# Ledger of designs, part 93: designed miniproteins, single chains, continued (2)

Each design is a single chain, and the fold is of that chain. pLDDT is the mean over its residues in the fold that is shown.

## One batch from the design tools (miniprotein)

Design m7223
Fold by ESMFold2-Fast:
Structure m7223 (fold): chain A 70 residues (1-70)
Amino acid sequence: VLPRTIVETIEAESAEAAEALLEEYVAAHPDWQVARRVPATEKDGRYVAEVVLIAPSGDVHVVRAVAPAP
């Protein structure tokens, strides 16, 4: 089976909530490798945080949390 790239986007209420949701996702998958973490940054009127995880199967999970900026 070929490894897949899976992109997931989660909506959050704030930059703090976005980072918390990504940490919950990481904690839920303790056997997955964390390849990259991007803290919540304000970009084009939104806060965007990202984590890239590699599952034991080899599948790459790109998880983004997006929140509105004031």
Scores: mean pLDDT 80

Design m7224
Fold by ESMFold2-Fast:
Structure m7224 (fold): chain A 75 residues (1-75)
Amino acid sequence: SQLERDIEEAMARMVISVLKMAPNSKLDPETVKKIILSFKDEKLQKEIGEAILRSSSPEDKEKVEEAIKEALEES
């Protein structure tokens, strides 16, 4: 329904805002996958993935990028 989409979009925007406030975040790959897969809309999954990658510490970017790819492939 439209209401369900509106709620999911609002939740995605909140997550993206939190990530913007926490640069150089250290998220483990499994947590990254769980966050992305908690959203059903593929466009929102990609936007959240990009936000996670941007907020990730340089040493974790490769692991995070791989986790994002795996989550998107499972969708």
Scores: mean pLDDT 81

Design m7225
Fold by ESMFold2-Fast:
Structure m7225 (fold): chain A 89 residues (1-89)
Amino acid sequence: MKEEVIKELEELRETLVRKLDEAYAQGADPETIYKLASALGYVDMAIEALKKGNFDLAVKYLEMAAEALRDVDPQLAEKLREVIEKVKS
């Protein structure tokens, strides 16, 4: 369970890195760049929390990441919410 969730989050992190690079390349709005960077930071904190067995803390960070992405990448926000449900189960 934990290892599968961490792997899924690492794949989502890779996707966020690519999207942030694309946003910079395309001259995206600073608000969009800020939200993508914030989501990336929250995903990193969630991965560390999961590695330490702090599931409640991981859920809080993933919820913050999903909220940051709500307007800029709703599809990725939804994928993060799916991961939250797996962590809670």
Scores: mean pLDDT 85

Design m7226
Fold by ESMFold2-Fast:
Structure m7226 (fold): chain A 99 residues (1-99)
Amino acid sequence: SAAFEARKKQVIRGVEELVKRLVEKETGKKVEKVEVELVSEKEEDLGDGLVKVTLVYRVTVTLEDGTVKVYRVTVTLVVDKEDLSHIVEGDVKVEKEPV
């Protein structure tokens, strides 16, 4: 679905902006580059016309001094099956990866 592809692009942009802001605030340094890789996608039928989508991203951040930081970002969305633009619930979890 074109609507679902547009939603995934919007989620990636949101993840990039969120991690960039968190890292700049934590380090006091400018972020030069953010790379977002989708590592897993899972869909679960919840019944009543709802589906739970779990998206897991690896986010690699390069700072102005060349320092690299890696994060795992888990985005969980509950969406309407008939209108994937209608997000009923959303959650975002950000975890640092040491390597």
Scores: mean pLDDT 81

Design m7227
Fold by ESMFold2-Fast:
Structure m7227 (fold): chain A 74 residues (1-74)
Amino acid sequence: SSAEERVREIRARMAAGEEVPLEELEAVLQTLYDEGRLDLADDLATYAYIWAQERGDEAYAARIVAIVRELLAR
């Protein structure tokens, strides 16, 4: 489906060392949560968190945690 394709695309870009804007990641995570695709949302958020930490981008990693907390509080 388009959701699985979008997650694979973002993960592939991250694996290739490409920049993925936080706004794009947030929009995808929000869509996955809204559609009840919690497994995909958790997988993507976890992958992106590890990716950000390995890059030393602590601000990006912290924002992922904040986004997930906000979406779970809905």
Scores: mean pLDDT 85

Design m7228
Fold by ESMFold2-Fast:
Structure m7228 (fold): chain A 67 residues (1-67)
Amino acid sequence: MKEKLERATKELIEKALELARTLPLDEAAQRVVELAKKLGEELGLSKEDIERVIKTALDALAKAYAE
């Protein structure tokens, strides 16, 4: 279970950074939330774990735009 959560978090952060290169912050943030929900459901993560992954990915996205 921990491995699935860690994998989902890393994959979503990677995608968030890719989106940051091509999209405005608002659109990238929306896409990240959509991807996190989809990936979390596919991996069977709890709602709480999905929310945690979303927060982590959005934090990474915000830092990318702060550069």
Scores: mean pLDDT 77

Design m7229
Fold by ESMFold2-Fast:
Structure m7229 (fold): chain A 106 residues (1-106)
Amino acid sequence: MADELLERLRKLLEDPDADPAEVQEVLERAIENDANGVEALLIEKVEGNEKLAELFRKDYKKALEEMAKIAEELGEEEAAEFLRELARNGETIAAAARRLRAEAAA
């Protein structure tokens, strides 16, 4: 299950046309199941793909805000608040995964 979520997340992160709602859902579930694996995957993608990193950097806050709206419309209040918190704090997905890993270690 966790491995399937990481593979799905990997494919979504490689697809610039990926549905933000699907990316948000898979990311949240993947973090809950394997925060360390998600962090490793995001570091790999950022280091290995400058265009993908640039896309996330350029439209990151707006993308997170749109994903939060979709999550809210789907009744996923916790997911919507998580995405809004990332947008407010200027936090990257990699940083969020690292934070969740630290919390799990306590």
Scores: mean pLDDT 61

Design m7230
Fold by ESMFold2-Fast:
Structure m7230 (fold): chain A 133 residues (1-133)
Amino acid sequence: IDLNAQDKVTGETPLYAAALEGHKEIVQLLLDAYRKTKTLDLNAQSKVDGGKTPLFAAAASGHVDIVQLLLDAYREFKTLDLNAQTKTGPGFTPLRAAALFNDNPVKRVEIAQMLLDAGADVNLKSGKGKNQL
């Protein structure tokens, strides 16, 4: 894989890109950098217009290890929004993204359990195809 091609992520945060692509070592480096800058708001930086978070990217892509790292970091920084919905399309949460976009059924269950254990709202996974509350 050409690392130079991955540096061309326009409009996405480095943490989002690393989480999406499964680069655990890069995610760890970025989170360590955030830990050293105590005033850094991960939620403000990763939740740009469009509402996609690094947690959404990791969950959608089935990167169990990265989901664990992100949940630990979000708890540490108190910037946690487990129920953050995308502002594009039907409003996907990380939990819903894991259920719908992850190709591996075992990783879907693992990530869904991790998100629920962290306090994700199961109700935001419901509503698929419903036009009424």
Scores: mean pLDDT 64

Design m7231
Fold by ESMFold2-Fast:
Structure m7231 (fold): chain A 64 residues (1-64)
Amino acid sequence: SLEEVERKLEALRELAEQLAASTNGNRAVVRVLVDWALRELEAAYPELAEYIRERAEEILREVT
């Protein structure tokens, strides 16, 4: 479960980096992607919701 979550978060980071590069660092656009992925992951892994939220926020900060 945690290993699967980490793989999905890494995929999210890659997509967020690509989206940030293609939009000249538009945080609002990247946030929409991150928020969508966060909702999907929290629904799939509710026991890791807090961890997922913290990691998603970190990804958004690091890529923008």
Scores: mean pLDDT 83

Design m7232
Fold by ESMFold2-Fast:
Structure m7232 (fold): chain A 80 residues (1-80)
Amino acid sequence: SELEKKIEAWLKGFKERAEQLIEMAKKRKNPQQELEEFDILVKEALEKAKKYFPKELYEKFKKELEKISEETKKELKKIG
């Protein structure tokens, strides 16, 4: 469906932004700002998805986004 395609594009955008934030944190040798920005982006996305998506699509989006978030935070925490 069109909504599922938009969700896929949105998740792809999160992956791309995560990669950018990791590279920025590596250059700064400090992940704090990037960790905070990514946490805000994830919270805002989940709140919007909960309001606008059917429950099943929200739960699928949340699961995929939480997986992206876990991997991103893991990579950011490796930067000292």
Scores: mean pLDDT 85

Design m7233
Fold by ESMFold2-Fast:
Structure m7233 (fold): chain A 77 residues (1-77)
Amino acid sequence: SFEEEVELALEHLERLKAHIDATLPADFAARLNALIDETIKKLEEAKKNKDKEKAYQIMEEFNAESTALMDEYRASL
């Protein structure tokens, strides 16, 4: 269901935070953690409002922004 999809996404984001802290430099880890925290808040709000379209838009935006940040990190190496 939509609610189960959002719950799985939230669990994935929490696990991703732990992985980021272990693998990225502090500055990039802080920026990604801030993006994850904002995404979690937005997804929880979309779940409360049962706004399926908004939840998918939030997940798409997160994927785009996290990809851009990782591309920036790789370019810094």
Scores: mean pLDDT 85

Design m7234
Fold by ESMFold2-Fast:
Structure m7234 (fold): chain A 85 residues (1-85)
Amino acid sequence: EEELRKKVLDNLYKTIINAIKELKEKFGLTDEQIERAIESALEWGVENYKLTLEEIEQIAEKVKKDYPEFKEAIDRALERVRARL
């Protein structure tokens, strides 16, 4: 179902964005820890909803548009997820 798939992608995007905001602003976590949190979120989507590489890349692109300062961390997380697909 296209509608359900869009909802899953939107929820994953929101989860990543909220994680970045909370972890960076309230806990002062390192970029490495943020990178690992993003990687875990993307892997969760693949494992539980069978998201394709293209869908994961679309989520990563949206996150990079909102938070270009985390582009490198997002790219590294995405590359590790790609290697496991």
Scores: mean pLDDT 76

Design m7235
Fold by ESMFold2-Fast:
Structure m7235 (fold): chain A 99 residues (1-99)
Amino acid sequence: EKKEKYLKELLELLDELAAKLSESMTPEQKAILEKLVERLKKAIKEDIEKTPEEKLEEVKKLIKERLEEAAAAIAKDIDGVMEAVKNHEQLPATLTARD
């Protein structure tokens, strides 16, 4: 119950921050951000599900602060951050072909 409420609030915050960032982005950058948002939603869900109930409020506050800080950092250098995210996705496939 409390976990579901906090998860919903954090996912809504992430969607709001992503929507605001996307207003200043190219279509290519929006596609990169959308993939990043899906990864973050999965990570937030896993973190909240694993958190003991007595620590949920502390963890929620920490995740909220980290999301707001990350959004502010991206907003300051959208082109640089989106290029770095794009390059990171391609690096494992190109350099770590272990077969």
Scores: mean pLDDT 74

Design m7236
Fold by ESMFold2-Fast:
Structure m7236 (fold): chain A 102 residues (1-102)
Amino acid sequence: REKEKEEKIKKVEKVAELLEKKLLEAAAKNNGVLTAEQIAKIVQEVEKELKDPEELYFLSLIAGELMRAAKENNGVLTAEQIREVIDRSLERLKKKIEEESA
């Protein structure tokens, strides 16, 4: 149980870190903002790099939060908002993993 929990947490952290890195690099090249369409394209690139079904599941959850935040913000997110959404999603997923590993 402990090892399974630790491995799931590592997978969520890996997905969040990879996604954030690619989104922030793209935002830096685009005046610090990304459209919902640009976010979706970067999510697709991260999806192609991931081979583990559980990592893909975590990606889908974080991507869903980003797309929802973008819709609530006229279809765009700033680099700061991207960090906030990913950080919030990561913390929530880590808590869920800890609760389900009881």
Scores: mean pLDDT 84

Design m7237
Fold by ESMFold2-Fast:
Structure m7237 (fold): chain A 71 residues (1-71)
Amino acid sequence: SSHKKEAEQLLKDNAAKVQELMKNSVFRAAALEIQTASNEDLPKYIQILQDKSQDDVTRYAAAYGLSKYQG
């Protein structure tokens, strides 16, 4: 989907930041929750991905989770 590509691009463009965030257990837990979320919750995470005012942990967890989404 277009949102998966957008998420993958954001992670690629910010690879060093993502590597640093991966050391944070809160980030990993949030990303895993999003990766395994129900289809009904996807619009919420897409909105977080596109919201540049979100903190890095929240926004990049949404990007990582959406890029690995299992639904």
Scores: mean pLDDT 83

Design m7238
Fold by ESMFold2-Fast:
Structure m7238 (fold): chain A 91 residues (1-91)
Amino acid sequence: SAAAEAAIALVRARRDELVALARTASREEVLAAMRAWLDELVAQGLVSPELAAVLRGVLDAAAANPDLTPEQLAALVEGMASQVEAELRAR
């Protein structure tokens, strides 16, 4: 749908910003930005409560790993975006 494609475009724009952030910011700043993004996606109705719970679990596991590389943080951002996009396309 046109609405789904518009939502996916917004998800991709934020993904690109956070991938760039992962290369320049601390692990803690990137994870905080990802949590804030997830909360915003929930507030906008762009992600289901079920997917939001899964993604919060992924972010909690990432927060427990102090040795996350910028490449791994970027991969987590891309993975989160891909899961949100897949759910939006299924609507």
Scores: mean pLDDT 87

Design m7239
Fold by ESMFold2-Fast:
Structure m7239 (fold): chain A 71 residues (1-71)
Amino acid sequence: SAIDEVWELFGKAAEAARAGDYETALAYLEEAKRKVEQARDAGELSEGLADQLIAEADRAEAKIREMQAAA
């Protein structure tokens, strides 16, 4: 499902961030956001759920950029 794919991408982003590969982590989050938008536009996700998933990706991006700046 689209939700499962998004959570898999979040997991991959977390693994990349833990390894210090912030560019790869941000790329996975960008892909996750694209999948959410595509699923919303296809009517497979409610607007509320899509908003929650995008907000989660935005929070993760902000955290990764903090870690990148602190390195």
Scores: mean pLDDT 85

Design m7240
Fold by ESMFold2-Fast:
Structure m7240 (fold): chain A 91 residues (1-91)
Amino acid sequence: SAEELLARGFELALANVREQYPDLSEEERAAMEEVLRLLAEVQRLYLAGAPAEEILPLLEEAKALARERLPPELAAQVIAALDAWEAEVRA
């Protein structure tokens, strides 16, 4: 199911972040989990055919969270991924 695929994608992304950035603080890890949760919701809405106006606010929330709470290198990578999703949503 789409829900199962999204859950697996979320868990894989979280595991990859923990492996690549093992020195993240608990606060930074929690922020990354929240960003990934917002991205999972974006993916659910996109697959359901939701309009861009419903999806774009979630992407902006995720970008704001990344800018404020993640270390700069990880924030840059996350924002690049969110910008790619914004381009797809607007297409």
Scores: mean pLDDT 82

Design m7241
Fold by ESMFold2-Fast:
Structure m7241 (fold): chain A 72 residues (1-72)
Amino acid sequence: SIELTPEERADAIAAADGALDEAYKMVKETGKLTSRVASLTVAALLHAAMSGDPEAVERARKRVKEIEELAK
């Protein structure tokens, strides 16, 4: 297994959170689940998974669901 440094794990979590923040803002502005929003949610889930932190993965999954629920 590839083991990340603490800094790499923190960077992965920050990348996930950043992607979700951007996706949330876009859905709030457009009211639509655009291809860009979908790409950001996929990227966020990947970054969260790569961090190896199960709590980060669960937070990302919950935020993705909230973003999807905001799309009309």
Scores: mean pLDDT 84

Design m7242
Fold by ESMFold2-Fast:
Structure m7242 (fold): chain A 68 residues (1-68)
Amino acid sequence: MSLLELALRILLAEARELRAQGRADGIAEAVSNVIASGIRSPALEEALRAAKAGDGEGAVALLERALA
């Protein structure tokens, strides 16, 4: 398993919980923290943009597609 795949799996679990709580802000913070740790991917950048726009559903969908 790559470091990116592990990060995406952990983020997806957290993002699904935050989405259920209506917390797109929390998803943005979680994704931003992973990027700040040095893990970079187009999927993480797109998920961060969606979450910052208030689109928690879109952010989760982008993370799910990255693991497919």
Scores: mean pLDDT 84

Design m7243
Fold by ESMFold2-Fast:
Structure m7243 (fold): chain A 66 residues (1-66)
Amino acid sequence: MKVTIVEEIEVEGLSEEEKEELIKEAQRRGLLKGIELTAELKAKYPDEEVTVSVIVYLNGEKVFES
């Protein structure tokens, strides 16, 4: 099975450095959610191949895709 995790960030008044840090944090959160969900799905469906993709949007713009 295939799973897509989407992280959306909407922010105003932040510097480019602060935005970059939020994107990195969203990537990290998405990856951790993917690991946790993969473990849960493997426990429930041991014969299934599980693939996870992470996508990050900042103010409606796609800034990352795994």
Scores: mean pLDDT 84

Design m7244
Fold by ESMFold2-Fast:
Formats: structure tokens, C-alpha cells, sequence
Structure m7244 (fold): chain A 104 residues (1-104)
């Protein structure tokens, strides 16, 4: 099975579970980044979906995603887990970004 095709399928399924308004936010965020790996794209989908459900603004979500994309030495799935956990715990955007940047 093609791992890329599997990840794309999971992204499509996640998109189908979002409202039209939530899908628009996610699509706009994904469009700001070129050449994303399938793992990073999946991570962004997970984090964005979690943040939307917790009531974060598009601007706040973009700051978190930007920190995920800029951090080079951490697995994208692990970044998504760190960010999603921090969002669910109600941490500040600054604290979430620092956690992502300090992850090794």
C-alpha cells in the first residue's frame, strides 16, 4: 500500500468530518504551505481540527502550525501530539509554540 495515498485518504476523511466553515479554515491554512510531507499535512489536519473544536481563532491556529512547520528535528506526528495535548489542556498559544520549538 502507498503510504502517501493512505495519509491522503486519512486527511480526506478528517476533512469530511469537519463542518464547511471548519473545512474552509483548514484549507486556507494548508494553502499557505507548499511542499508539505504527507506526515506534516496529516499533523496539521489533526492540530487544526483540535484547535477549531477548542475555539481557537484562525490566527492562533496559524501561529501553532507555523511553529510545527519551522521545527525541523521532530517527527510531524509527534509535533501534532504535543500541540493537540497542549491545546486540550488549555495552554496559551505562546506556551504551545515554546513546547513545539523545545521538542527534540
Amino acid sequence: MDDEAVLESKVAEALSNLSPEEQKILQEILEEYSDLSPEMKFGIVVVTSTAIKKGLSKEEIKEIVDAMVSTKNVDPVEKARIASTAINEGKSIEEIIELLKSAS
Scores: mean pLDDT 75

Design m7245
Fold by ESMFold2-Fast:
Structure m7245 (fold): chain A 65 residues (1-65)
Amino acid sequence: SLLALRQEFAGLVKRGVEALRNKDFARLDEVIKQLEALIAKSTGGLKATGEEVRRTLEDEKARLS
């Protein structure tokens, strides 16, 4: 359901931010992979937001590496 997808997305965002704060790049990579899978199941605004978040996490990883 869309509600389940939104809840899963929110959980992944939280985990991604925590991984960045801890510089845990292995965990961050797992979050990015899970975001890619969620984006593949999404449409419209949720897909667009997911793609933007994924890009932001990848950019922040590169900046901190």
Scores: mean pLDDT 84

Design m7246
Fold by ESMFold2-Fast:
Structure m7246 (fold): chain A 79 residues (1-79)
Amino acid sequence: SQDKQNKLEQAFEIVAKKFPRSSLSTPEQRAAFAQALNDALVGAGLPFLPEDVANELVDLYLDGASNQQLAARALELLS
């Protein structure tokens, strides 16, 4: 739904501000991004993302995907 997409976009915006792409060079830093994303989603009343989904979204973020593209992909992967 649009409401879920908007909440996902907000979660990605918050997390991207904490973890600029240049800060995600190690596996530990990427795991911190995934954890912060799940914390933001749970805080917004959304289900947490499975590890495989979170890892795909980190890769897309590093490839330059927008928050809107990341939110749309997250919704697709959760279906």
Scores: mean pLDDT 82

Design m7247
Fold by ESMFold2-Fast:
Structure m7247 (fold): chain A 83 residues (1-83)
Amino acid sequence: MKEVEEVKEKAAKPELDEDTIYELAYKAAADKDKEVRKAAAEAIAKSPLEALKKYFYSELEVLQEVSEEEKKELLEIFEKALP
């Protein structure tokens, strides 16, 4: 999907504005499309930005938009993709 590629490109940037950080974290934690959530989580894990990674952890716990089982799956994808 073009949306998945756009997420990967944005997350790879060395600097992001606050709105983009919130957008990417929300896509990983709460997007309607499971494949977008998985792709965003993996892209965030590979990001050079620690702020984006910290915000993803926070949003995943606070939003509660996904099931506990899916949270574990997203965290496993994220941890496996970390450098």
Scores: mean pLDDT 76

Design m7248
Fold by ESMFold2-Fast:
Structure m7248 (fold): chain A 56 residues (1-56)
Amino acid sequence: ELQEVTDFVKKAIDEMKKASNKEEVKKIGDKYIQEAPTELAKRAIKVATKTIIDKL
């Protein structure tokens, strides 16, 4: 369901925001992408990972 996807993506973003450097963000992002339950969740996490890295 959409709620499950939203919760999963939010959890990934929250964990990535706690990381202090680009390499840690990438590792967290890659882990959540691998575990993503849907293609939509996978793409959302890819975009979020890139955005967080670009902000650092």
Scores: mean pLDDT 79

Design m7249
Fold by ESMFold2-Fast:
Structure m7249 (fold): chain A 79 residues (1-79)
Amino acid sequence: SAMEAAMEALMRDVGAQVQALAARLVAQEAADPSLAPALRAILQQIQGLMLQMGDAYRAGDFARMQAIAAEIRALIAAA
């Protein structure tokens, strides 16, 4: 369905953005190991939101997926 395709596209796009951030944070930790606790805290928070987004996807709740995606994207922009 069109809704299923849109939900899958949103999961894929957000997942790609999270993977790109994770790569940047790994590089930042390698350059300055003192940042490790703060960088790991950001990744842990995003991982929790990704799990919630997966729950919304399984429930067919596109509106909730969009809200969680916006929260993840705001965290990525702030990092």
Scores: mean pLDDT 89

Design m7250
Fold by ESMFold2-Fast:
Structure m7250 (fold): chain A 84 residues (1-84)
Amino acid sequence: SGARDERIALLRHYFDTYDYYRRNMTEDQLRARADELRQRLENIDDPDSAEARRIRAELNAIQNVLLQMQSKKLQEQLKRLQEG
C-alpha cells in the first residue's frame, strides 16, 4: 500500500540521516541543524506534506543521536568512577 511504502521510505531516510549525523557532526552542530529544521518546519503550510514528514524524520534522527551521545558520556563517566 502507499502508506506502507511511504513509511518504509521515511524509516530509510531516518536511518540514513542517523548514520550520517552520528559519523559527521558534533553535538553543537547537531543542535544548530535541529534549530534550522524546526524553523523550516514552521514555514511549511501543510504539516502532513511529504516535506514536513521528512523534516520530522530528520529531527527524530538528530534527537536520537544526541541521546546516544549523552548515554555514552554517562557510561564513560561511570567507568572512570569505578576505576578509581
Scores: mean pLDDT 86

Design m7251
Fold by ESMFold2-Fast:
Structure m7251 (fold): chain A 94 residues (1-94)
Amino acid sequence: SAIDELEELRERLEEVLERLRAGDESAVPEAVEVLKRYEALVKKLLDEESAKRTERGVRNAIELLEDPSASREEKIFAVEEMISSVDNDIKLLK
């Protein structure tokens, strides 16, 4: 179920990514919600060092996503990096 929860978060991030690529900025609050859930989940599933690395990545992504001066392209890149982070964390649990 832990891997299933991470896979669900990955699918939600892919949906957010498609919406941002389509110019839908209303996807930003959902991206932030998904990333906060991802951080909370990783703290329960991974060792302290791995969890802290994911926490830093999530914090950086949220700061960029919530920055009104950030371009759509920068926000897209942040979501793509977070999808890669989820994929790496899934690999650690398999």
Scores: mean pLDDT 86

Design m7252
Fold by ESMFold2-Fast:
Structure m7252 (fold): chain A 67 residues (1-67)
Amino acid sequence: DVAEQQALQEAEQRGQQGLLMSYPVIDQRYEAILKSNPESAEAGREFAEKVRKNSSDEQLEQIRAAA
């Protein structure tokens, strides 16, 4: 169900909201993806997962601390 997938993505976005908001460059790119693909939540999710995958727990903490 698309609505169910959107709810899961919304929960994931809330979990990562502090991280994305704390890093302006990531925020700008994420907004650009959503703006160009407003109906495609998948592109935004892939971007968020890419940031998470390419960042260790320590790096994610550093990004939050650097904000």
Scores: mean pLDDT 53

Design m7253
Fold by ESMFold2-Fast:
Structure m7253 (fold): chain A 68 residues (1-68)
Amino acid sequence: DLEKIIEELRKAIKEKDTEKVREATKKLAQLLKDESLSTLSQALQRAIEGLSVDPELAEAIRRGLSEG
């Protein structure tokens, strides 16, 4: 489940699909709602590792986090 969401987010970032990035990030935040911020941060780091995240994608991530 976690790995699937990380892969969905990673794919959305590669495709520069801001709406899918927002939705996948929201799912990730909801899944890890009762976990530490460190755990969420590590999952996000894994999702963005080696990828270019422009300001529009970064904003989509921020919105997804706030909606989760």
Scores: mean pLDDT 82

Design m7254
Fold by ESMFold2-Fast:
Structure m7254 (fold): chain A 83 residues (1-83)
Amino acid sequence: MVPDPRVRELTPEQIEKLLKAAGIDPSKLTEPQSKTLSVEEMKKIIPDIKPNDIYVGQVGDKTVSAFYDPDTGKVTVRVLPRP
């Protein structure tokens, strides 16, 4: 079990940059989407991102999350309606 993942809040500016890097247009998004970004792309948005960090934010009525997987060296970005 992984206890206490580091959950941090994305700013609106970071959300916008993250969605552009993932190729997701929030104004045209009608259904949940998932994309994988390289760590290099992610560090351009959040330079201080560390392995196991989870970032969460909102744009309109949609939730954006990003998880840095240290095992794969990749960041998974998900955009979905709030639970």
Scores: mean pLDDT 74

Design m7255
Fold by ESMFold2-Fast:
Structure m7255 (fold): chain A 79 residues (1-79)
Amino acid sequence: MVNPEKLLEAIKEALSKYLNDEQLEEVLARAREAIEKGATISQILQVIKDTLSEYLSEGQVRQAVLEIATAVGKVIIKE
């Protein structure tokens, strides 16, 4: 099974260049809540995208989501 902490670490690394520490912690907290509720990877990415839209432009959100999807995909493939 995919390790939730490894998923959250991959998300954190992908987003650290776009967000400050407080914004990053809020995104990670919402992602963790979704994971704990048994959300799919697509649902987790949607929660992240919605949260990022409060802090970033649409172009930055698209780039950040693409980087997260790539990082998360690498974690899933290794499991």
Scores: mean pLDDT 77

Design m7256
Fold by ESMFold2-Fast:
Structure m7256 (fold): chain A 81 residues (1-81)
Amino acid sequence: DALVAEAERLAAESGEEAARRLAPVLRERGDRELARRVTLAMLRAHLRAEGFSEEDIAEILAALEAGDMDAADALYRAARA
């Protein structure tokens, strides 16, 4: 998706700016799958800003993509401890 690629590019430069610019676009599109993918890209940028390792970020996002909220939360807490 062109929008997902754009979101990842923007989030890599500034996660906060990407979130601010993309939120209105996601609301206008109403595409749940696109919104999910863009949200995951922004979450990746946020976790990097928080000091999480790329390995921890990948595991947390994989759990979120699988819909396993309990696993994602457990991984987040473990990485933050």
Scores: mean pLDDT 72

Design m7257
Fold by ESMFold2-Fast:
Structure m7257 (fold): chain A 109 residues (1-109)
Amino acid sequence: SDAVQQQIFALLDQLAAETDPARRRAIAQQILDLIKNNSFSVDFLKQVADRLEALFARETDPEVRRLLAEALKAVGLQMLKVSEDKEDILYGIGVVLRAIGELLDLELA
Protein backbone atom coordinates (compact mmCIF):
# COMPACT_ATOMS: atom_id res chain seq x y z
CA SER A 1 0.00 0.00 0.00
CA ASP A 2 1.11 3.60 -0.68
CA ALA A 3 0.72 4.47 3.02
CA VAL A 4 3.08 1.66 4.10
CA GLN A 5 5.61 2.59 1.37
CA GLN A 6 5.54 6.24 2.54
CA GLN A 7 5.96 5.08 6.16
CA ILE A 8 9.03 2.97 5.26
CA PHE A 9 10.65 5.88 3.36
CA ALA A 10 9.90 8.23 6.30
CA LEU A 11 11.46 5.73 8.75
CA LEU A 12 14.55 5.37 6.51
CA ASP A 13 14.92 9.19 6.46
CA GLN A 14 14.38 9.30 10.25
CA LEU A 15 17.01 6.58 10.85
CA ALA A 16 19.53 8.49 8.65
CA ALA A 17 19.09 11.60 10.89
CA GLU A 18 18.79 9.88 14.32
CA THR A 19 21.85 10.07 16.61
CA ASP A 20 20.51 8.20 19.69
CA PRO A 21 21.38 4.44 19.52
CA ALA A 22 18.21 3.32 21.37
CA ARG A 23 15.96 5.31 19.01
CA ARG A 24 17.98 4.07 15.98
CA ARG A 25 17.36 0.46 17.12
CA ALA A 26 13.61 1.15 17.53
CA ILE A 27 13.38 2.72 14.04
CA ALA A 28 15.37 -0.16 12.44
CA GLN A 29 13.04 -2.68 14.13
CA GLN A 30 9.97 -0.83 12.76
CA ILE A 31 11.47 -0.91 9.24
CA LEU A 32 12.15 -4.67 9.55
CA ASP A 33 8.62 -5.36 10.86
CA LEU A 34 6.94 -3.35 8.06
CA ILE A 35 9.00 -5.16 5.39
CA LYS A 36 8.25 -8.62 6.87
CA ASN A 37 4.51 -7.93 7.30
CA ASN A 38 3.81 -6.40 3.85
CA SER A 39 4.34 -7.21 0.15
CA PHE A 40 5.86 -4.74 -2.31
CA SER A 41 6.72 -4.26 -5.99
CA VAL A 42 10.23 -5.03 -7.27
CA ASP A 43 10.84 -1.31 -8.00
CA PHE A 44 10.01 -0.33 -4.40
CA LEU A 45 12.09 -3.23 -3.00
CA LYS A 46 15.12 -2.10 -5.09
CA GLN A 47 14.84 1.44 -3.67
CA VAL A 48 14.58 0.08 -0.10
CA ALA A 49 17.55 -2.29 -0.65
CA ASP A 50 19.76 0.58 -1.89
CA ARG A 51 18.85 2.76 1.11
CA LEU A 52 19.32 -0.10 3.63
CA GLU A 53 22.77 -0.91 2.17
CA ALA A 54 23.81 2.76 2.43
CA LEU A 55 22.63 2.90 6.07
CA PHE A 56 24.39 -0.40 6.91
CA ALA A 57 27.72 0.81 5.42
CA ARG A 58 27.87 3.77 7.87
CA GLU A 59 26.20 2.12 10.93
CA THR A 60 28.37 1.56 14.01
CA ASP A 61 25.80 0.09 16.46
CA PRO A 62 25.93 -3.77 16.22
CA GLU A 63 22.20 -4.22 16.95
CA VAL A 64 21.18 -1.63 14.32
CA ARG A 65 23.56 -3.36 11.85
CA ARG A 66 21.89 -6.72 12.60
CA LEU A 67 18.38 -5.26 12.14
CA LEU A 68 19.37 -3.55 8.86
CA ALA A 69 20.95 -6.79 7.55
CA GLU A 70 17.79 -8.75 8.51
CA ALA A 71 15.67 -6.09 6.73
CA LEU A 72 17.91 -6.33 3.64
CA LYS A 73 17.55 -10.14 3.70
CA ALA A 74 13.73 -9.80 3.93
CA VAL A 75 13.78 -7.35 0.97
CA GLY A 76 15.92 -9.70 -1.14
CA LEU A 77 13.74 -12.73 -0.36
CA GLN A 78 10.60 -10.76 -1.33
CA MET A 79 12.28 -9.68 -4.61
CA LEU A 80 12.91 -13.35 -5.45
CA LYS A 81 9.22 -14.19 -4.82
CA VAL A 82 7.84 -11.39 -7.06
CA SER A 83 10.55 -11.07 -9.75
CA GLU A 84 9.81 -12.48 -13.22
CA ASP A 85 12.75 -10.99 -15.16
CA LYS A 86 16.22 -12.58 -15.09
CA GLU A 87 17.84 -9.21 -14.26
CA ASP A 88 15.52 -8.66 -11.24
CA ILE A 89 16.08 -12.27 -10.05
CA LEU A 90 19.88 -11.80 -10.21
CA TYR A 91 19.58 -8.46 -8.38
CA GLY A 92 17.49 -10.16 -5.65
CA ILE A 93 20.03 -13.00 -5.32
CA GLY A 94 22.78 -10.38 -4.91
CA VAL A 95 20.80 -8.59 -2.17
CA VAL A 96 20.19 -11.87 -0.26
CA LEU A 97 23.86 -12.95 -0.52
CA ARG A 98 25.13 -9.55 0.71
CA ALA A 99 22.65 -9.62 3.64
CA ILE A 100 23.72 -13.17 4.62
CA GLY A 101 27.40 -12.11 4.42
CA GLU A 102 26.67 -9.12 6.71
CA LEU A 103 24.80 -11.34 9.22
CA LEU A 104 27.64 -13.93 9.23
CA ASP A 105 30.23 -11.17 9.83
CA LEU A 106 28.17 -9.91 12.80
CA GLU A 107 27.86 -13.44 14.33
CA LEU A 108 31.59 -14.19 13.84
CA ALA A 109 32.81 -10.82 15.26
Scores: mean pLDDT 90

